# Designed miniproteins, single chains, continued (3), part 16

Each design is a single chain, and the fold is of that chain. pLDDT is the mean over its residues in the fold that is shown.

## One batch from the design tools (miniprotein)

Design m8527
Fold by ESMFold2-Fast:
Structure m8527 (fold): chain A 87 residues (1-87)
Amino acid sequence: KEKLLESIKKLNELYKENKKEVESLLPQLSEEVQQQVQELVNEADQLLSEGQKALEEGDLERAFDLYLEALQLASSALNLAKSSIQK
């Protein structure tokens, strides 16, 4: 239980770091790429919200899966943003 909660906290911190970096890169991106990146971030935010609800309901495994999926989407958004400014 405690170990899973700590893992979820770590996923949330990594998510916030990735989102902050994505936001810093947005002004350097084309309008089309900005839209794609923003859609990924919006989807990640929705998953994070669902994960918080799962935590409140005591479904730690579902919460972990949702937080992990949110982080994966945020990482994809960051990779898309970074790749777009270097080629």
Scores: mean pLDDT 84

Design m8528
Fold by ESMFold2-Fast:
Parts: sequence; structure tokens; C-alpha cells
Structure m8528 (fold): chain A 65 residues (1-65)
Amino acid sequence: KPTPEQLEADILTALTLIGATIIEKYSEDPEVREEARKLRDEAIANQDDLGKLREILSRVRELMR
């Protein structure tokens, strides 16, 4: 079984990928789409960094406003 920290990291990664992909696909603003793509790539690169994933997900949430 994964540790609680690893499970949280996996959940944050999944949420970031879902949110960023939706923004990239459906946002009218090309700058917002590009930022979402970068955040998705950053989450993939930092899958084991819980603190970084929390920061990335926060930035994805800001793009959804």
C-alpha cells in the first residue's frame, strides 16, 4: 500500500492533470492555455514532491477563476 503522503501526492497530481487539461482544451485565452500546459508538465515532473504539487494545484485553481 502507498504511504498517506504518496497517496496525497498521487491525488494532487491527478487533480492537477484533470484541471489543467480541461483549461488547456476549453479556455478561450491562449495565455491561460499555455500556463495550464506548463502546470501540467510541472506536476508530471514533480509527482513525488507533495509541497510542490500543492503549490501547482493552487495555481491551477487560480486559472479556473
Scores: mean pLDDT 83

Design m8529
Fold by ESMFold2-Fast:
Structure m8529 (fold): chain A 91 residues (1-91)
Amino acid sequence: MPTPEEVLRRMVEEKLSADEQIAALKEVYERYPEDAEGVILALMGLAKSQKLSREQIEEMKKLIEEIKKKHPELKELADTALKVLEEAEKA
């Protein structure tokens, strides 16, 4: 069976709606908090590959902020992801 990280990568590349991809990433983090790094990377990939609404970007930012709060070791990665989301919002 694919790992949670593989599922996250595939969801970003599949013809799923952005809302479905964001919901799936939230579910993966809730079930597998040890995969927080993979979740942040997948959210950055989604922001770079698709045009997102402001509401979708805010939902992704909330998830990244929660991960950053619970996983301070991922602070630099989370800060990078938040910058990517801010640039996606401006585009």
Scores: mean pLDDT 77

Design m8530
Fold by ESMFold2-Fast:
Structure m8530 (fold): chain A 94 residues (1-94)
Amino acid sequence: SEEDRKRLEEVIELLEQHIKEHADDLLAVGEAYHQIGVLLELLERYEEAIEYYEKAIAAYREALAQETDPETKARLQARIDYLERQKEELKEKL
């Protein structure tokens, strides 16, 4: 519905504000970009969803480069791999 669409857009604005407030927290920024991408998919804005997944991947790669714990590195790599697969699936809808 139009009301549901407006609600999703409001949540995106709140997530963008969250990113600004937590700009130094690469994990929080990456997670917020991923969430925006999911919301954009629900809005069928696939090109924008891909852009936000690319931003999430970039944030996670930067976090990975600074990480020393092997288990955390493995989790970050898994998130990156997941988002790269999600991007390829969305490209098929363009």
Scores: mean pLDDT 89

Design m8531
Fold by ESMFold2-Fast:
Structure m8531 (fold): chain A 66 residues (1-66)
Amino acid sequence: SEIAEILQPYVDSGKIPRESFDSLVRHLETVPREQVESVAKLVGRALGMDEESTEKLKEAMLSRHE
């Protein structure tokens, strides 16, 4: 999963608990298109992601959207 690849550094740094990672990725893959931008920005802010990483997360979520 591209979402998992983007978020892997945050698991490695301890910002995302390893035990919550699969649930988070699965949730992000199912976010409705209309909410993708706001959810990606919220997650990016929570993890301290830069604008480039947040945009990549948004694009990955849109690509994985049903």
Scores: mean pLDDT 80

Design m8532
Fold by ESMFold2-Fast:
Structure m8532 (fold): chain A 92 residues (1-92)
Amino acid sequence: MIEEALRLADEAAEYLTKALKGSEEEMPGYLEKAIELLRKVAELLPEVRPLAEAGIENLRLAEEDPEKRYQYLSAAAINVSGMRVEIELLKR
C-alpha cells in the first residue's frame, strides 16, 4: 500500500514536470494524468488526502486561469512534494 502510493506520487510528479517543460498543447493531457494519479493516492492513503486534494485543486486552477497558470503549477508541485514526504514518514 505505502510503496504503491509512493510510486503513484512519483509518477504524478513526473507528469507535473512534463507539463511545466512541455508545450501548452501537451500540458492539459499531462495535468489530467497527474490529477488521476493524485486521486489514486488519496484513495490509498487517507492520511495524505488533504495534500492530494490541494494538489488536484491547484492543477484544475492552472487549467482554468492561463495568467496564473505557473503560480498554480508551482503550488501543486509543493503539495505533491509535501505529500511524498508524508508518505515516506508513514513507512517509519
Scores: mean pLDDT 84

Design m8533
Fold by ESMFold2-Fast:
Formats: sequence, C-alpha cells, structure tokens
Structure m8533 (fold): chain A 59 residues (1-59)
Amino acid sequence: VSLEEVQSPESPLNQKYYEKYGFRLPKDISTVGNFRTVTSIINEIRKDEKVDIELPNLL
C-alpha cells in the first residue's frame, strides 16, 4: 500500500484512521518522523483488517 493511496480521503485506510483518531493522515509528508509515524499506523490498520479475515497472530 502506497502512502499516497492511504492519504486519499476516499482510501479505506485513511477513513479507518479518521474513525479511530479523529483526524486525517497528512497529505504532505516532508519529515522523516512524520513518514515513520504514518507507516507504523498503516501497518497497525492492516493488522486490524487481517484479524477480521484470519486468526489473530500477535507474535
């Protein structure tokens, strides 16, 4: 999943992020810290989606 796809207002991942945290992912990620934070959040959302389809695997 690309960052630009997730930053789209119509992206399912961006919509789930908004529902969970109450604000949208930034469209312009210019700092390394911001990029890392967004990547971590994307990975968390993807893991949550897999729990609905596959058995939860914590480690």
Scores: mean pLDDT 52

Design m8534
Fold by ESMFold2-Fast:
Structure m8534 (fold): chain A 85 residues (1-85)
Amino acid sequence: MPQIRILTEDVVVDGIPFRVVVTIVSPDPALLEEVEARVRGLLDQLKAGKLSLQEFVDRVFELGEEVFERDPSTLVSVRVLQKRP
């Protein structure tokens, strides 16, 4: 059965608050765990200021393409929303 993981993180980039939501869907629990760990690593780099918001989004899209090539039933999506104050 496909499993779904939703990662939500609130980040402040250049004084602007954003909500980042990453959704991972996979029937493969090992691939799901790998992708979740990699996304968490990217979120940590974003929070540490090592990645810009655009670089983070680009890396998540690259990860999504990589995992889709490995297993077409595995999907990764990212949403970035500017938070209201």
Scores: mean pLDDT 83

Design m8535
Fold by ESMFold2-Fast:
Structure m8535 (fold): chain A 82 residues (1-82)
Amino acid sequence: MEELVEELRRRLLELGVPREAAERLAEALRRALEAESDFDTRVSFLAMEVSIAVLEGLISREQGEAALELMEEALGEHLGRA
């Protein structure tokens, strides 16, 4: 779990996401990984967090789309969905 969260933070920074936003989205991923809900519900939560970051101007729309893909990938790995 920690490895997936740190990997997301690192990859977001490589995409030019500001550290504040990268840390916020990494924390959102941690919450999704710890949740007891199904995959689709966890993805909806992550999509909401990404949308809020874009609407607040912390990241661009393109960065948000890339971030959500990375978070879905990490969540899929955690749940064995690849």
Scores: mean pLDDT 84

Design m8536
Fold by ESMFold2-Fast:
Structure m8536 (fold): chain A 59 residues (1-59)
Amino acid sequence: SLDDQIADLNARIDAVSAQLQRALADPTTPREKIRELILEESGLTMELMLLFVQKKEAE
């Protein structure tokens, strides 16, 4: 369902945010890895916003 997709995306965003925080706290983490995590979080956030619009239209 759409609600299940929203819940899945929220869980994935939380997981990526946690990874990014750990990466930023670790001085040995490559900049490339930090950039990848930022882009992944940004992409998931955009997808989540689009699902909220879709949910509003389905109501």
Scores: mean pLDDT 86

Design m8537
Fold by ESMFold2-Fast:
Structure m8537 (fold): chain A 110 residues (1-110)
Amino acid sequence: MRKSVEEIIKDVEEKLKTMSVEEAARFLVDTLRKALFYYTDEEVIELAGKLLDLFVKKAKEQGLSNEEIIRLLKDVEEAAVDIARLLNRPKTAEGIRKLFEEKIKEVEKE
């Protein structure tokens, strides 16, 4: 049976507790890649936004600088957007890009 977006978020949150920030970044990209095969554009964008918030929280808790967080966010954004484009999901690619760009701006200001 397909997991709900909320169940995926819960599973990711638990797994992130034991991962390094670099492992977490790779895990986020893999989670979004898998979601693109089973979920609507709106569901993938919702999932991406929540995973992004969890990732930034983890990176801050592990003592990463804002500059390091921004670099990792740009890397994750590029990977996730490229995967969405490869799967011919332009609405999802644009949605993910906007979410990451907004989060990067928030981190730059704080």
Scores: mean pLDDT 84

Design m8538
Fold by ESMFold2-Fast:
Structure m8538 (fold): chain A 63 residues (1-63)
Amino acid sequence: MEEALKTYQFEIDQFNEERERLKAELAKATDPEKQSELQRRIEQVDRAIAELNKKYEALKEKL
């Protein structure tokens, strides 16, 4: 169980770093097509983070 929590935390941290990078790129982007692509990628990362957080909390509460 502890190994699973560490794995989820690691994955969440990785996605948070990717999210911040994508947000920084979006803030500097002036091309509408590039803005749409970056926004879509941020939404995918946000979804992944939300799913991992739910799994993390569920496991943490059962320890």
Scores: mean pLDDT 82

Design m8539
Fold by ESMFold2-Fast:
Structure m8539 (fold): chain A 91 residues (1-91)
Amino acid sequence: MSPEELEEEAKKILLSKFGSTEPLSDEELIIVAEAILNSEEAREALPEKVAEWKKLPPSEQQKAVLDFLGTDRFSGPLHFIGALLDVKFTK
């Protein structure tokens, strides 16, 4: 999957889950983590963190992103991810 395809799929996942009481599935979380790793906005906002994640083996990159999103540094993983991918929550 290309970075553009990952971003499109991540945006679809985030929009479909907006207003849902159900958390993201493991597969959906992986797609969103990959989209963040390949996002230009994420590279500009968090250059040191993105560089750190990119140095990890591919199998560990998604876990590192998800662990970071679980911190209280942001208003919540879904809203943080939406901001990085410029997703407008309109529902």
Scores: mean pLDDT 61

Design m8540
Fold by ESMFold2-Fast:
Structure m8540 (fold): chain A 87 residues (1-87)
Amino acid sequence: SDRQRAQSLIDSLDQDYSGVSDDELSLIYYQRALLLARGGRFGESVILLQRGQQISQQTGYTGGQPLRDQVIQLLRDNGHVDQARQL
């Protein structure tokens, strides 16, 4: 399922990037969400984008907004409008 694949990727990213700041970790999640969306893996992309948003909301960091906005636009362009509106 998209949730199982996304969770495995989250676990891998949290392990591989355990030494980075939360701001940097949120950017990594946004970058991976963008790559997933570009590859048509929209369900996984949404889950990673939400994880990145959760982290950036805790820190108040906004430097990831251009990446986030690009993922949201790709979701809209590919018919995932309801999911995009919730992000």
Scores: mean pLDDT 86

Design m8541
Fold by ESMFold2-Fast:
Structure m8541 (fold): chain A 119 residues (1-119)
Amino acid sequence: LSEEQKEQYEKSANLKKNLIEAAKEELKEAVPDEEKRQKLEKFARNIAVELTNEKVKTEPIDIEIAFLKFLAHHKGDIKKTLTKLEDYLVEQGEKKPTIVTALVKAAKKTDPSLLQEIP
């Protein structure tokens, strides 16, 4: 990589890191319960991982940010958050069966009780 390309990459990486940290801070205000918040942050990461395993085109970091942002907006309401995430991913061109499969796997990996919240 050229020096300019390295600088551009570092700026992009820092921006995405800052977006995740901003989303997590927003979530602290919306979901003050630390144990619940940590579980939901883990769920966000597991969703991004399982969608990536299903070969979705949407970047894993963007999936994680979107989930955390929706979760904060809905004050920790998991069912509303997952419904909004599904809508977002469908708008990105992803298929509903692929999304649902990834959400089920992520829920089982995080906490099986989350299966009740999947649309």
Scores: mean pLDDT 82

Design m8542
Fold by ESMFold2-Fast:
Structure m8542 (fold): chain A 125 residues (1-125)
Amino acid sequence: MFEEVAERTGELAYEAMVAYSDPERYEELAERLREATREAARLIAAMYFSSREAGLKATELLGEKLGEAVRRALEVNPEHGREAAEEITRLVERTLRETGRREGLPEEAIEEAVEIIRRKVEEAL
């Protein structure tokens, strides 16, 4: 189940980055990405409360799918892909922090998750 959510989140991130020069299409895909990221964050929180190790593994997988999306987007649009990747990364980070706080994750756990995502995206750049 989480693998499907992580994969869908990555595909939406890729589509949003590719559509970055089309404001209407980008906003539509960015909103779907926010919803997918909220779902992923809620599942990560649930796993974290059951096992910190499970929550971290889920976060790693999400970061891996986002990194794959960034690599693919840079191949399609190398000129604007970096700017799009930075914007999408900020959207994901904000959504993870907001959802993590709503789910009652400790701030240290939220920042650890954000750092994992950021590192995976930076490895793809």
Scores: mean pLDDT 86

Design m8543
Fold by ESMFold2-Fast:
Parts: sequence; C-alpha cells; structure tokens
Structure m8543 (fold): chain A 84 residues (1-84)
Amino acid sequence: SELEKEVEELIERMKEALRWLQEGKISKELYERFVEAVQEAVAYYNLYLKNKEDAEKSKKLLEEFEKAKKKAEELWKEIEEQVK
C-alpha cells in the first residue's frame, strides 16, 4: 500500500541519518528529534492497521500519522541541509 511505502521510506531515512550521525555530519539533537518523529508515525500507522474497520478511529489515527510524518519530513530536510 502507499502508506506502507511511506513508512518504509521513513525507516530507511532513519538508517541513513544514523550513518550520518556516526560520520559526525549531523547533530545528535537533530537525529534524536527525527527518530522520535519517525517512531511516532510508525506507532500511529500500526494503530491504524488495528482499527481499519472503525471509520472514525482510523480517520483520527491517519490524521495523527500525517502530522507525525510531516514533522519527520521537515526534520529530514534539516538533516539533508546539514549533510551538504
């Protein structure tokens, strides 16, 4: 699914960010904020999967997922800026 691909992309970016942290290219603070946002998005995605048949709950969980994902995407742009 599209959501599954988005979650997989965030997880791959988290692995890439860890490598850049180990190379000293990004700050520990930025890495930790990014990991927290990714973990929040993954948690909401997993809750969404458990509640797919509940239209009201699944909608709220998707909204929280999108919010956490946008936070992670903003932090990822900041990571890319520090790496260049």
Scores: mean pLDDT 88

Design m8544
Fold by ESMFold2-Fast:
Formats: sequence, structure tokens, C-alpha cells
Structure m8544 (fold): chain A 55 residues (1-55)
Amino acid sequence: MPSPEEQLEALIAELEARGYTGLARFLRAQAPSMSDEGLAAAVAVVRALLAERDA
């Protein structure tokens, strides 16, 4: 099972590949101030928003 940090890095790479470099930078900057639970929640929310956008 990937750690919250690994999940965040995977999400950041995906966002950068899609051209969402500003959002990727924002998430990387915010990561040090979040708990592991907060990181997991943030990743889940962003992925849900991407899925909703693609629908």
C-alpha cells in the first residue's frame, strides 16, 4: 500500500503531465504542513475532482 507521501508524489506527477503545474506546485508547498491523514484526504479530494471533471 503506498504511503500518503507516495500517493501525493504520484498525483503531482499526473497533474504535471496533464499541464496543471500550478496545482502541482501548490500541493507540494502545502504537503509539509499537513498530517498523513490530511495528505491522504487531499489526494482523495483532488482525484475525485479530476474524475468529476472528466465525467
Scores: mean pLDDT 77

Design m8545
Fold by ESMFold2-Fast:
Structure m8545 (fold): chain A 81 residues (1-81)
Amino acid sequence: SSMEKRLEEVNREVLEIIDEGIEKGLSAEEITERVLEYIKSQNLSKEDAETVLLAALQELKDRGMPSEELRLMRDRVLEFL
């Protein structure tokens, strides 16, 4: 569906923001705020925003991001939602 394609595109952009932030040496906090600013600009429903953000956290976990950084990002995401 068009919505599924949009969420895939949003998820790709979120991962690109994360990858660029890591390459630039940004903190987990700075990267998280950039991701949330992007999500806010997309005017997604709470449910769609949650789906995208949780998928991004799972991808980072699968890539081996440290548990402390994942916890910080997750806590900020839950506060935003």
Scores: mean pLDDT 82

Design m8546
Fold by ESMFold2-Fast:
Structure m8546 (fold): chain A 68 residues (1-68)
Amino acid sequence: MERVAEAVREAAAALGRELSEEQVRAIAETILEHADDREAQVDRVMELTGLSRAEATIVVRAGLRALA
C-alpha cells in the first residue's frame, strides 16, 4: 500500500498536479483492488481526481510499477 501511494504521489507531482492524501490513498486502493484491469483503474482514477485519461494512465502505471 505505502509504496503504491508514494509512487502515485510522485507521479502526480511530476505532472504538476497536487492530490490530497485521501485521493492518493483511494487511488492506491483502486490499483490494488483492480490490479488485473487497467481500464477500470484508469476510469476510477479519472472519476476520483478529475485528471485527464493521459494523466490518470501515467498515475496508474506508476502505482503498478511499485507493485513489481
Scores: mean pLDDT 79

Design m8547
Fold by ESMFold2-Fast:
Structure m8547 (fold): chain A 64 residues (1-64)
Amino acid sequence: SEADELLAEAERRLRAAKNAEELSAAGQAVTQEIEDSGLSEEEKREALERLDRLGARAAIELGL
């Protein structure tokens, strides 16, 4: 699905972040991509919830 493709790319970008600044920038960029997508409001909400969990995991991996 479009949501799964966006989240797979989001996970890759978040995991590529090397520090808090890069993680924040990547998180903002992928949030905007989801908001600008052709997904329904419900799919956007679900995608943002999944993105939040991916960001939390990336932060833990960085020791934040």
Scores: mean pLDDT 85

Design m8548
Fold by ESMFold2-Fast:
Structure m8548 (fold): chain A 64 residues (1-64)
Amino acid sequence: MTLKVTAPEDALAAVEEALEKLAKNPDITVEKDGNTFTITSSDEVIGRIAERELRAVGAEVEEV
């Protein structure tokens, strides 16, 4: 499962903190390009949890 995450400038710090927590899971890979992040999860359930947590902190999340 792959998610494209865009962090608004006012939510960037909260999104980055959430991503650091998620990156502790070995099933999650995070790639950063400016305010856009690509998240790859080998587990769909973990990916859905990541999507929900990131949306809760103000990120825009799209499955690709």
Scores: mean pLDDT 81

Design m8549
Fold by ESMFold2-Fast:
Structure m8549 (fold): chain A 119 residues (1-119)
Amino acid sequence: AAEELQREAGRLAAEGVRKDIEALLLIGESTQLLLTKPGEGEKEAEELVRRARELAREAGRLFDRAAQLARQAGVRADDAVVAAFRQAAEPELLLYLNAAVALGLGEAGLRAALEEARR
């Protein structure tokens, strides 16, 4: 059913955001290492970036699948639905909500993304 596809899209979107956040944290760690150990941290910094790139690729695949399922379901959330979710969502979950909106998820998908983000 369309709602089932939307719920799955929401779960995948949230998982993608979690991997993207982890990738950004690794890039931050890599940058800090280069700033605190100039001339000594290059290999470790390179490995952190390599891990971050792999997480970003995994996130991209999850986002692609979420967008595909959302398109198959056929209904995107309109501006009023999105506004209602933004008003109700905890501020720390707005990144998950915004990603789900950008991927074209409908109401059930937005709800599933926020529920998954709270895990």
Scores: mean pLDDT 90

Design m8550
Fold by ESMFold2-Fast:
Structure m8550 (fold): chain A 84 residues (1-84)
Amino acid sequence: VREELARALEEGADALASIPDVPPSVAKTLRKLAEMARSEDPFDAEVAAALALIVLSITKKYTPAARDVAEEYGARVAELANRL
């Protein structure tokens, strides 16, 4: 589950990085959270999922394309978080 969460965060970061009007810090933050999700501490993985959902929610305001990506990856992160 933690590796699946990390991969989802990396895929979401790559998708958002492809959108010009999304700040680069969004993808950078999601990649840091992916590293945190791979931590041996289960609490770090739960915190990474919660923070990722906040970041993705904020990202929805930038463009319609960013909103669609954030909704897709937000749903995936929420599903994976329920299995942590």
Scores: mean pLDDT 80

Design m8551
Fold by ESMFold2-Fast:
Parts: C-alpha cells; structure tokens; sequence
Structure m8551 (fold): chain A 75 residues (1-75)
C-alpha cells in the first residue's frame, strides 16, 4: 500500500522530535557544539533509516519507538 503525504509528513515530524530529544540530552551532558553537531548528524541518519524501514512495513513508529531504536544503534 502506498504511503500518504500525511504519513510521510508525520514520519518526518517524528524524526525531528527524536533529534530534538537527543540534542537536549547532549546539551545536558555538557557536550561541545561540534560534538553535538556530529552526534545529531549520526542520529538523524539513523532515525531516517529506521523510519524508512517502518514505512516499508506499512507502519508509522511512535516517537518513543524511534527514539529507543536510535539510542540502541548510537551506543
């Protein structure tokens, strides 16, 4: 089943929210701006890959599901 524009937009919003949560965590840990930028770039790539996997399976992940999977792959 093809994804709707609404489903694609929702997946993008979920990715943005996950990246925001990770940004806040890195700031709380006292990371430098350069370290934050590098880790957020990696997190954004991973979040997009995981979101695409869910979309191919006909599912939209929750923020929490996407966040936990990204964190597992970043560790």
Amino acid sequence: KPLTKEQIAEAARLVDEVVRRIYEELKAQGKSDEEIRRELTRAAVLANEIAKKYLKEGKIPTVDELYEEVKKRLS
Scores: mean pLDDT 80

Design m8552
Fold by ESMFold2-Fast:
Structure m8552 (fold): chain A 79 residues (1-79)
Amino acid sequence: SSELEKLEEEFGEIMKKLIEKIKNGDRKGVEEYMKEGKKIFKEISEKKGVPEETTKEAIRYYWQQVTGDTSITPEEAMA
């Protein structure tokens, strides 16, 4: 399979683990898997030729869905 396909599979696995950590109230696990998910998502977006601004917005949206924090900027989400 392609490198992109493998990255998308990894991202899906990280998402499942992240949801488990959220359900368990494991804050450190949530932070760790958010960082890993962000890294893989950036790689996927770069491989797909997605503009960085679009990637930042997607990561911010994902962060808002996971944490409920709607005040976060795209730049903060990318940090």
Scores: mean pLDDT 75

Design m8553
Fold by ESMFold2-Fast:
Structure m8553 (fold): chain A 104 residues (1-104)
Amino acid sequence: MSDEELERVKRAVELLTGVEVPEDASLEEVARLLIEEYRKIALNSEDGIDPWTGLPYPSKNPTDEEILEHIEKAILLLQEITGLLSEEEVEKFLEVLRKVLEES
C-alpha cells in the first residue's frame, strides 16, 4: 500500500471511530486501532447501533468474527457514501484486519 493509500485508510478509520490516528502509524497499527475502538463501541453502546452506518454493533461480548463482519460492513458503507477508498484499497485493508484478528 502506498503512503497516499495509507493516509486515506487512516482518514476512513478516523471517520468510523471519531479517534485520531497517529501520523506515523503503520497499516497494521491502524487495523489494530480500528478493532480496539470497535470493541469499545460494542461494549459501551446502549442501543447497539452504529450511528455512522445504522447497522447493529456486534454483541456486547463479540467474537473476533463478529467484530470483523461489522467492520467490513461499516467500511463498505463508508466507501459507498464517501468514495474515500477504492475497491482495491478496501480489499487490502480487510485482509490486514483479518490477519491482525487471527494474531490476537
Scores: mean pLDDT 73

Design m8554
Fold by ESMFold2-Fast:
Structure m8554 (fold): chain A 65 residues (1-65)
Amino acid sequence: IDELIEETVKTLREEGGYSERQIESLREVMRSGDLVALEAAARELRELGHEKSAELVEKIMEKVR
């Protein structure tokens, strides 16, 4: 799961639009295992056009259960 978190962070940096503060907040959400927070984050990423990052967050949700 740590590899998926780092891949998501890398993808977000490559896509741009997210500050380091926002990326660190998302990393905390991904590490929390809070499915409600993860679902909200994936939806927000899709709405902002970060489709690849949203798909990675959805994979994290599948692994967390």
Scores: mean pLDDT 78

Design m8555
Fold by ESMFold2-Fast:
Structure m8555 (fold): chain A 81 residues (1-81)
Amino acid sequence: EKEKRFEAEVLLALAEIYVALSKIAPVEDQLETGLKAYELAKEAVKIDPSLKKEADDVINTMLEILKSKNPELAKEFEKKI
């Protein structure tokens, strides 16, 4: 279904935007921004499982960003994914 594929692609694109936002977000907002990216990526995969690799890449990039900025936030993120 073309509408579902498009919806999944939009959700994945939004997840990528939230990953980019987390790089510049204040430390107090980084975990929330990262979790939003995770939720969007997971919803995209639920709608279109063929996007699993792209979603995993988004989640891994987010984890790397958190690890570089604050290891405690990375640990909290890992507990939720």
Scores: mean pLDDT 81

Design m8556
Fold by ESMFold2-Fast:
Formats: C-alpha cells, sequence, structure tokens
Structure m8556 (fold): chain A 93 residues (1-93)
C-alpha cells in the first residue's frame, strides 16, 4: 500500500470517530456525513445501515456502526503500514 492510501485511511477513521461522537449527542447531520465516509471507503452496506438507523431515530446504533467502520479502517491502515515498513504511520493508526 502507498503512504498516501494509509494516511487517507487514518484520516477517514478519525473522521468517523468524530461523527460517531456527534451522533451520540443527537446530531442527525453527522449520520449523512458518516455514511458518505463509509461509502467512499467501500463500506456501502454499513453506509446504508447508518442511514437507516438515523431515519429510524436510532442514533446510538448509527454511532456504533460508524465506530466499527473507524476500527476496521484503522486496522487496515496499521496492517498496510506494517507490511510497507512505515513504522510512524503504523503507530499513528
Amino acid sequence: ATKELIEKLIKAADTLEKYAQRLRAGDKSAGNEAAKVLEEAGFTEQAQKVRDAVDAGDYDTAAEIASQGAKELRDMARKYAEEAGFTELAEKA
């Protein structure tokens, strides 16, 4: 994996964690933003589940899905950084 891809995955994970916090605070707009980040990362099913949960008023479920997506992206970033020998990026992920 490229350094740029790993940095993009870390940034996406950080962004999803921020949106999960906003969803737990009742910010509906964070649901659409989290879904976009998940969709751009290829987590299309998870993105749809976030939208469905928000439409149902279940912001806690939407936040859990966003947090799980963040964890998966961070785990991918760590794996790619370790395989490529980018020690600082692996620690940052």
Scores: mean pLDDT 85

Design m8557
Fold by ESMFold2-Fast:
Structure m8557 (fold): chain A 91 residues (1-91)
Amino acid sequence: SEDEEIDREITRNILKELGLPYDEDAPLIVRLALRELAFLYSDSTNPYAPKEPPTLELLRKLTDEQIKIVTERIKKAYPDVTYEDVKAALA
């Protein structure tokens, strides 16, 4: 859909500004998690912001609280996505 293409372009631009690769072949939940972590990393006012740039390696090291926050952010556009779905996709 056009909304999905726009979201991919926004995500690609944010990751490019952070100097991070965008993997369009990754599962949707992984791509969405990287996108939300990139936004969170850019928000210096958030106490749960990762201290390191978001990479696939960082996804495997996320705390339960960070996974919950990422899940809540994903749910704003994808309300059927659950904490367990995100946790399983990032394992």
Scores: mean pLDDT 71

Design m8558
Fold by ESMFold2-Fast:
Structure m8558 (fold): chain A 75 residues (1-75)
Amino acid sequence: SDVELLARALVEALGLPEEEARRLAEAIVSGDEEELTRLVRELGLTPADLAIIGSALKELGLEHRLPLVARALAA
């Protein structure tokens, strides 16, 4: 599933624990901006992480979620 592939990529790229990476991946894949914004704040992610997350999204064909992730990181 896109969630499992993205969660694995986020573990590898950001060093997040599996459970936190899975929660992020679920919010991104589902397009849940409110949940994603909450998780970004709880995990201490910043706009500096956009390039890393964006790279993972592009590799998985999820580039359409880039604006969502950028908004959540900037909020």
Scores: mean pLDDT 86

Design m8559
Fold by ESMFold2-Fast:
Structure m8559 (fold): chain A 80 residues (1-80)
Amino acid sequence: MVKVELTALTDPEVVKRTALNLEEDGIAEAEIIGDDKVVLTSKTDPARVVGAAERLAQAGIAKAKVTGEGEHEFVPEPPL
């Protein structure tokens, strides 16, 4: 089981919508902790949950911390 903690850096609504879409698809359980923070727990497809978190981080939308299948963090780096 993979757990992903998402912290919105921009567009918190995009982060929440992504989490709710994964929950509606039965892929993950979404818990909205605050205006800018969501926790996803994988149910059927951990790779899709991690992939969604990585895409949000690469787009600069959110910071993602992954736990359960090894702990690591996806943080968008500003272009130098």
Scores: mean pLDDT 75

Design m8560
Fold by ESMFold2-Fast:
Structure m8560 (fold): chain A 69 residues (1-69)
Amino acid sequence: ATTLTVYISMKITPQVEQQIINGILTGEIDYGKKVKIILSDSISPQDKQRGLEAYKRGVELAKKKLAEK
């Protein structure tokens, strides 16, 4: 989903990670397509790198919560 690009393009903060987690848990965000969306939109290399790290962490947190349930 295009929403992922917004999160990654914004300042990477714990709040952004929480937004990503909530979106993944509700299905609003298709984390499986996040990489393709970033690459396809030609986001800046630095923003992409920082965003990928934050998004990856958010996804891991969301998966952990799903596994705990």
Scores: mean pLDDT 55

Design m8561
Fold by ESMFold2-Fast:
Structure m8561 (fold): chain A 92 residues (1-92)
Amino acid sequence: DAAIAEAERLFAEGERALEAGDVEAAVEAFGEGFRLLGASEEAVELAKEGVRLEAEAREAEARGAPEEEVRELREQALEKLGTAQREAAAAL
């Protein structure tokens, strides 16, 4: 459907923004993608926090931070993203 295709486009845009270091563009793109797939506003706000934590993990990895520090940041990101991902999956 059109909503799924648009969400996929937004997730791809968000991933490109993360690769470019544009954290706020990534946060907006992923947030809108999850919203289009039926995630609640609370879940979308948690997902935005998760995207910021993933950006922090990528920056830490790039600067050679300990593997444990990068892992902990990614675990926190996945926890915050989890609700939006589950709600989006249930809406499909």
Scores: mean pLDDT 84

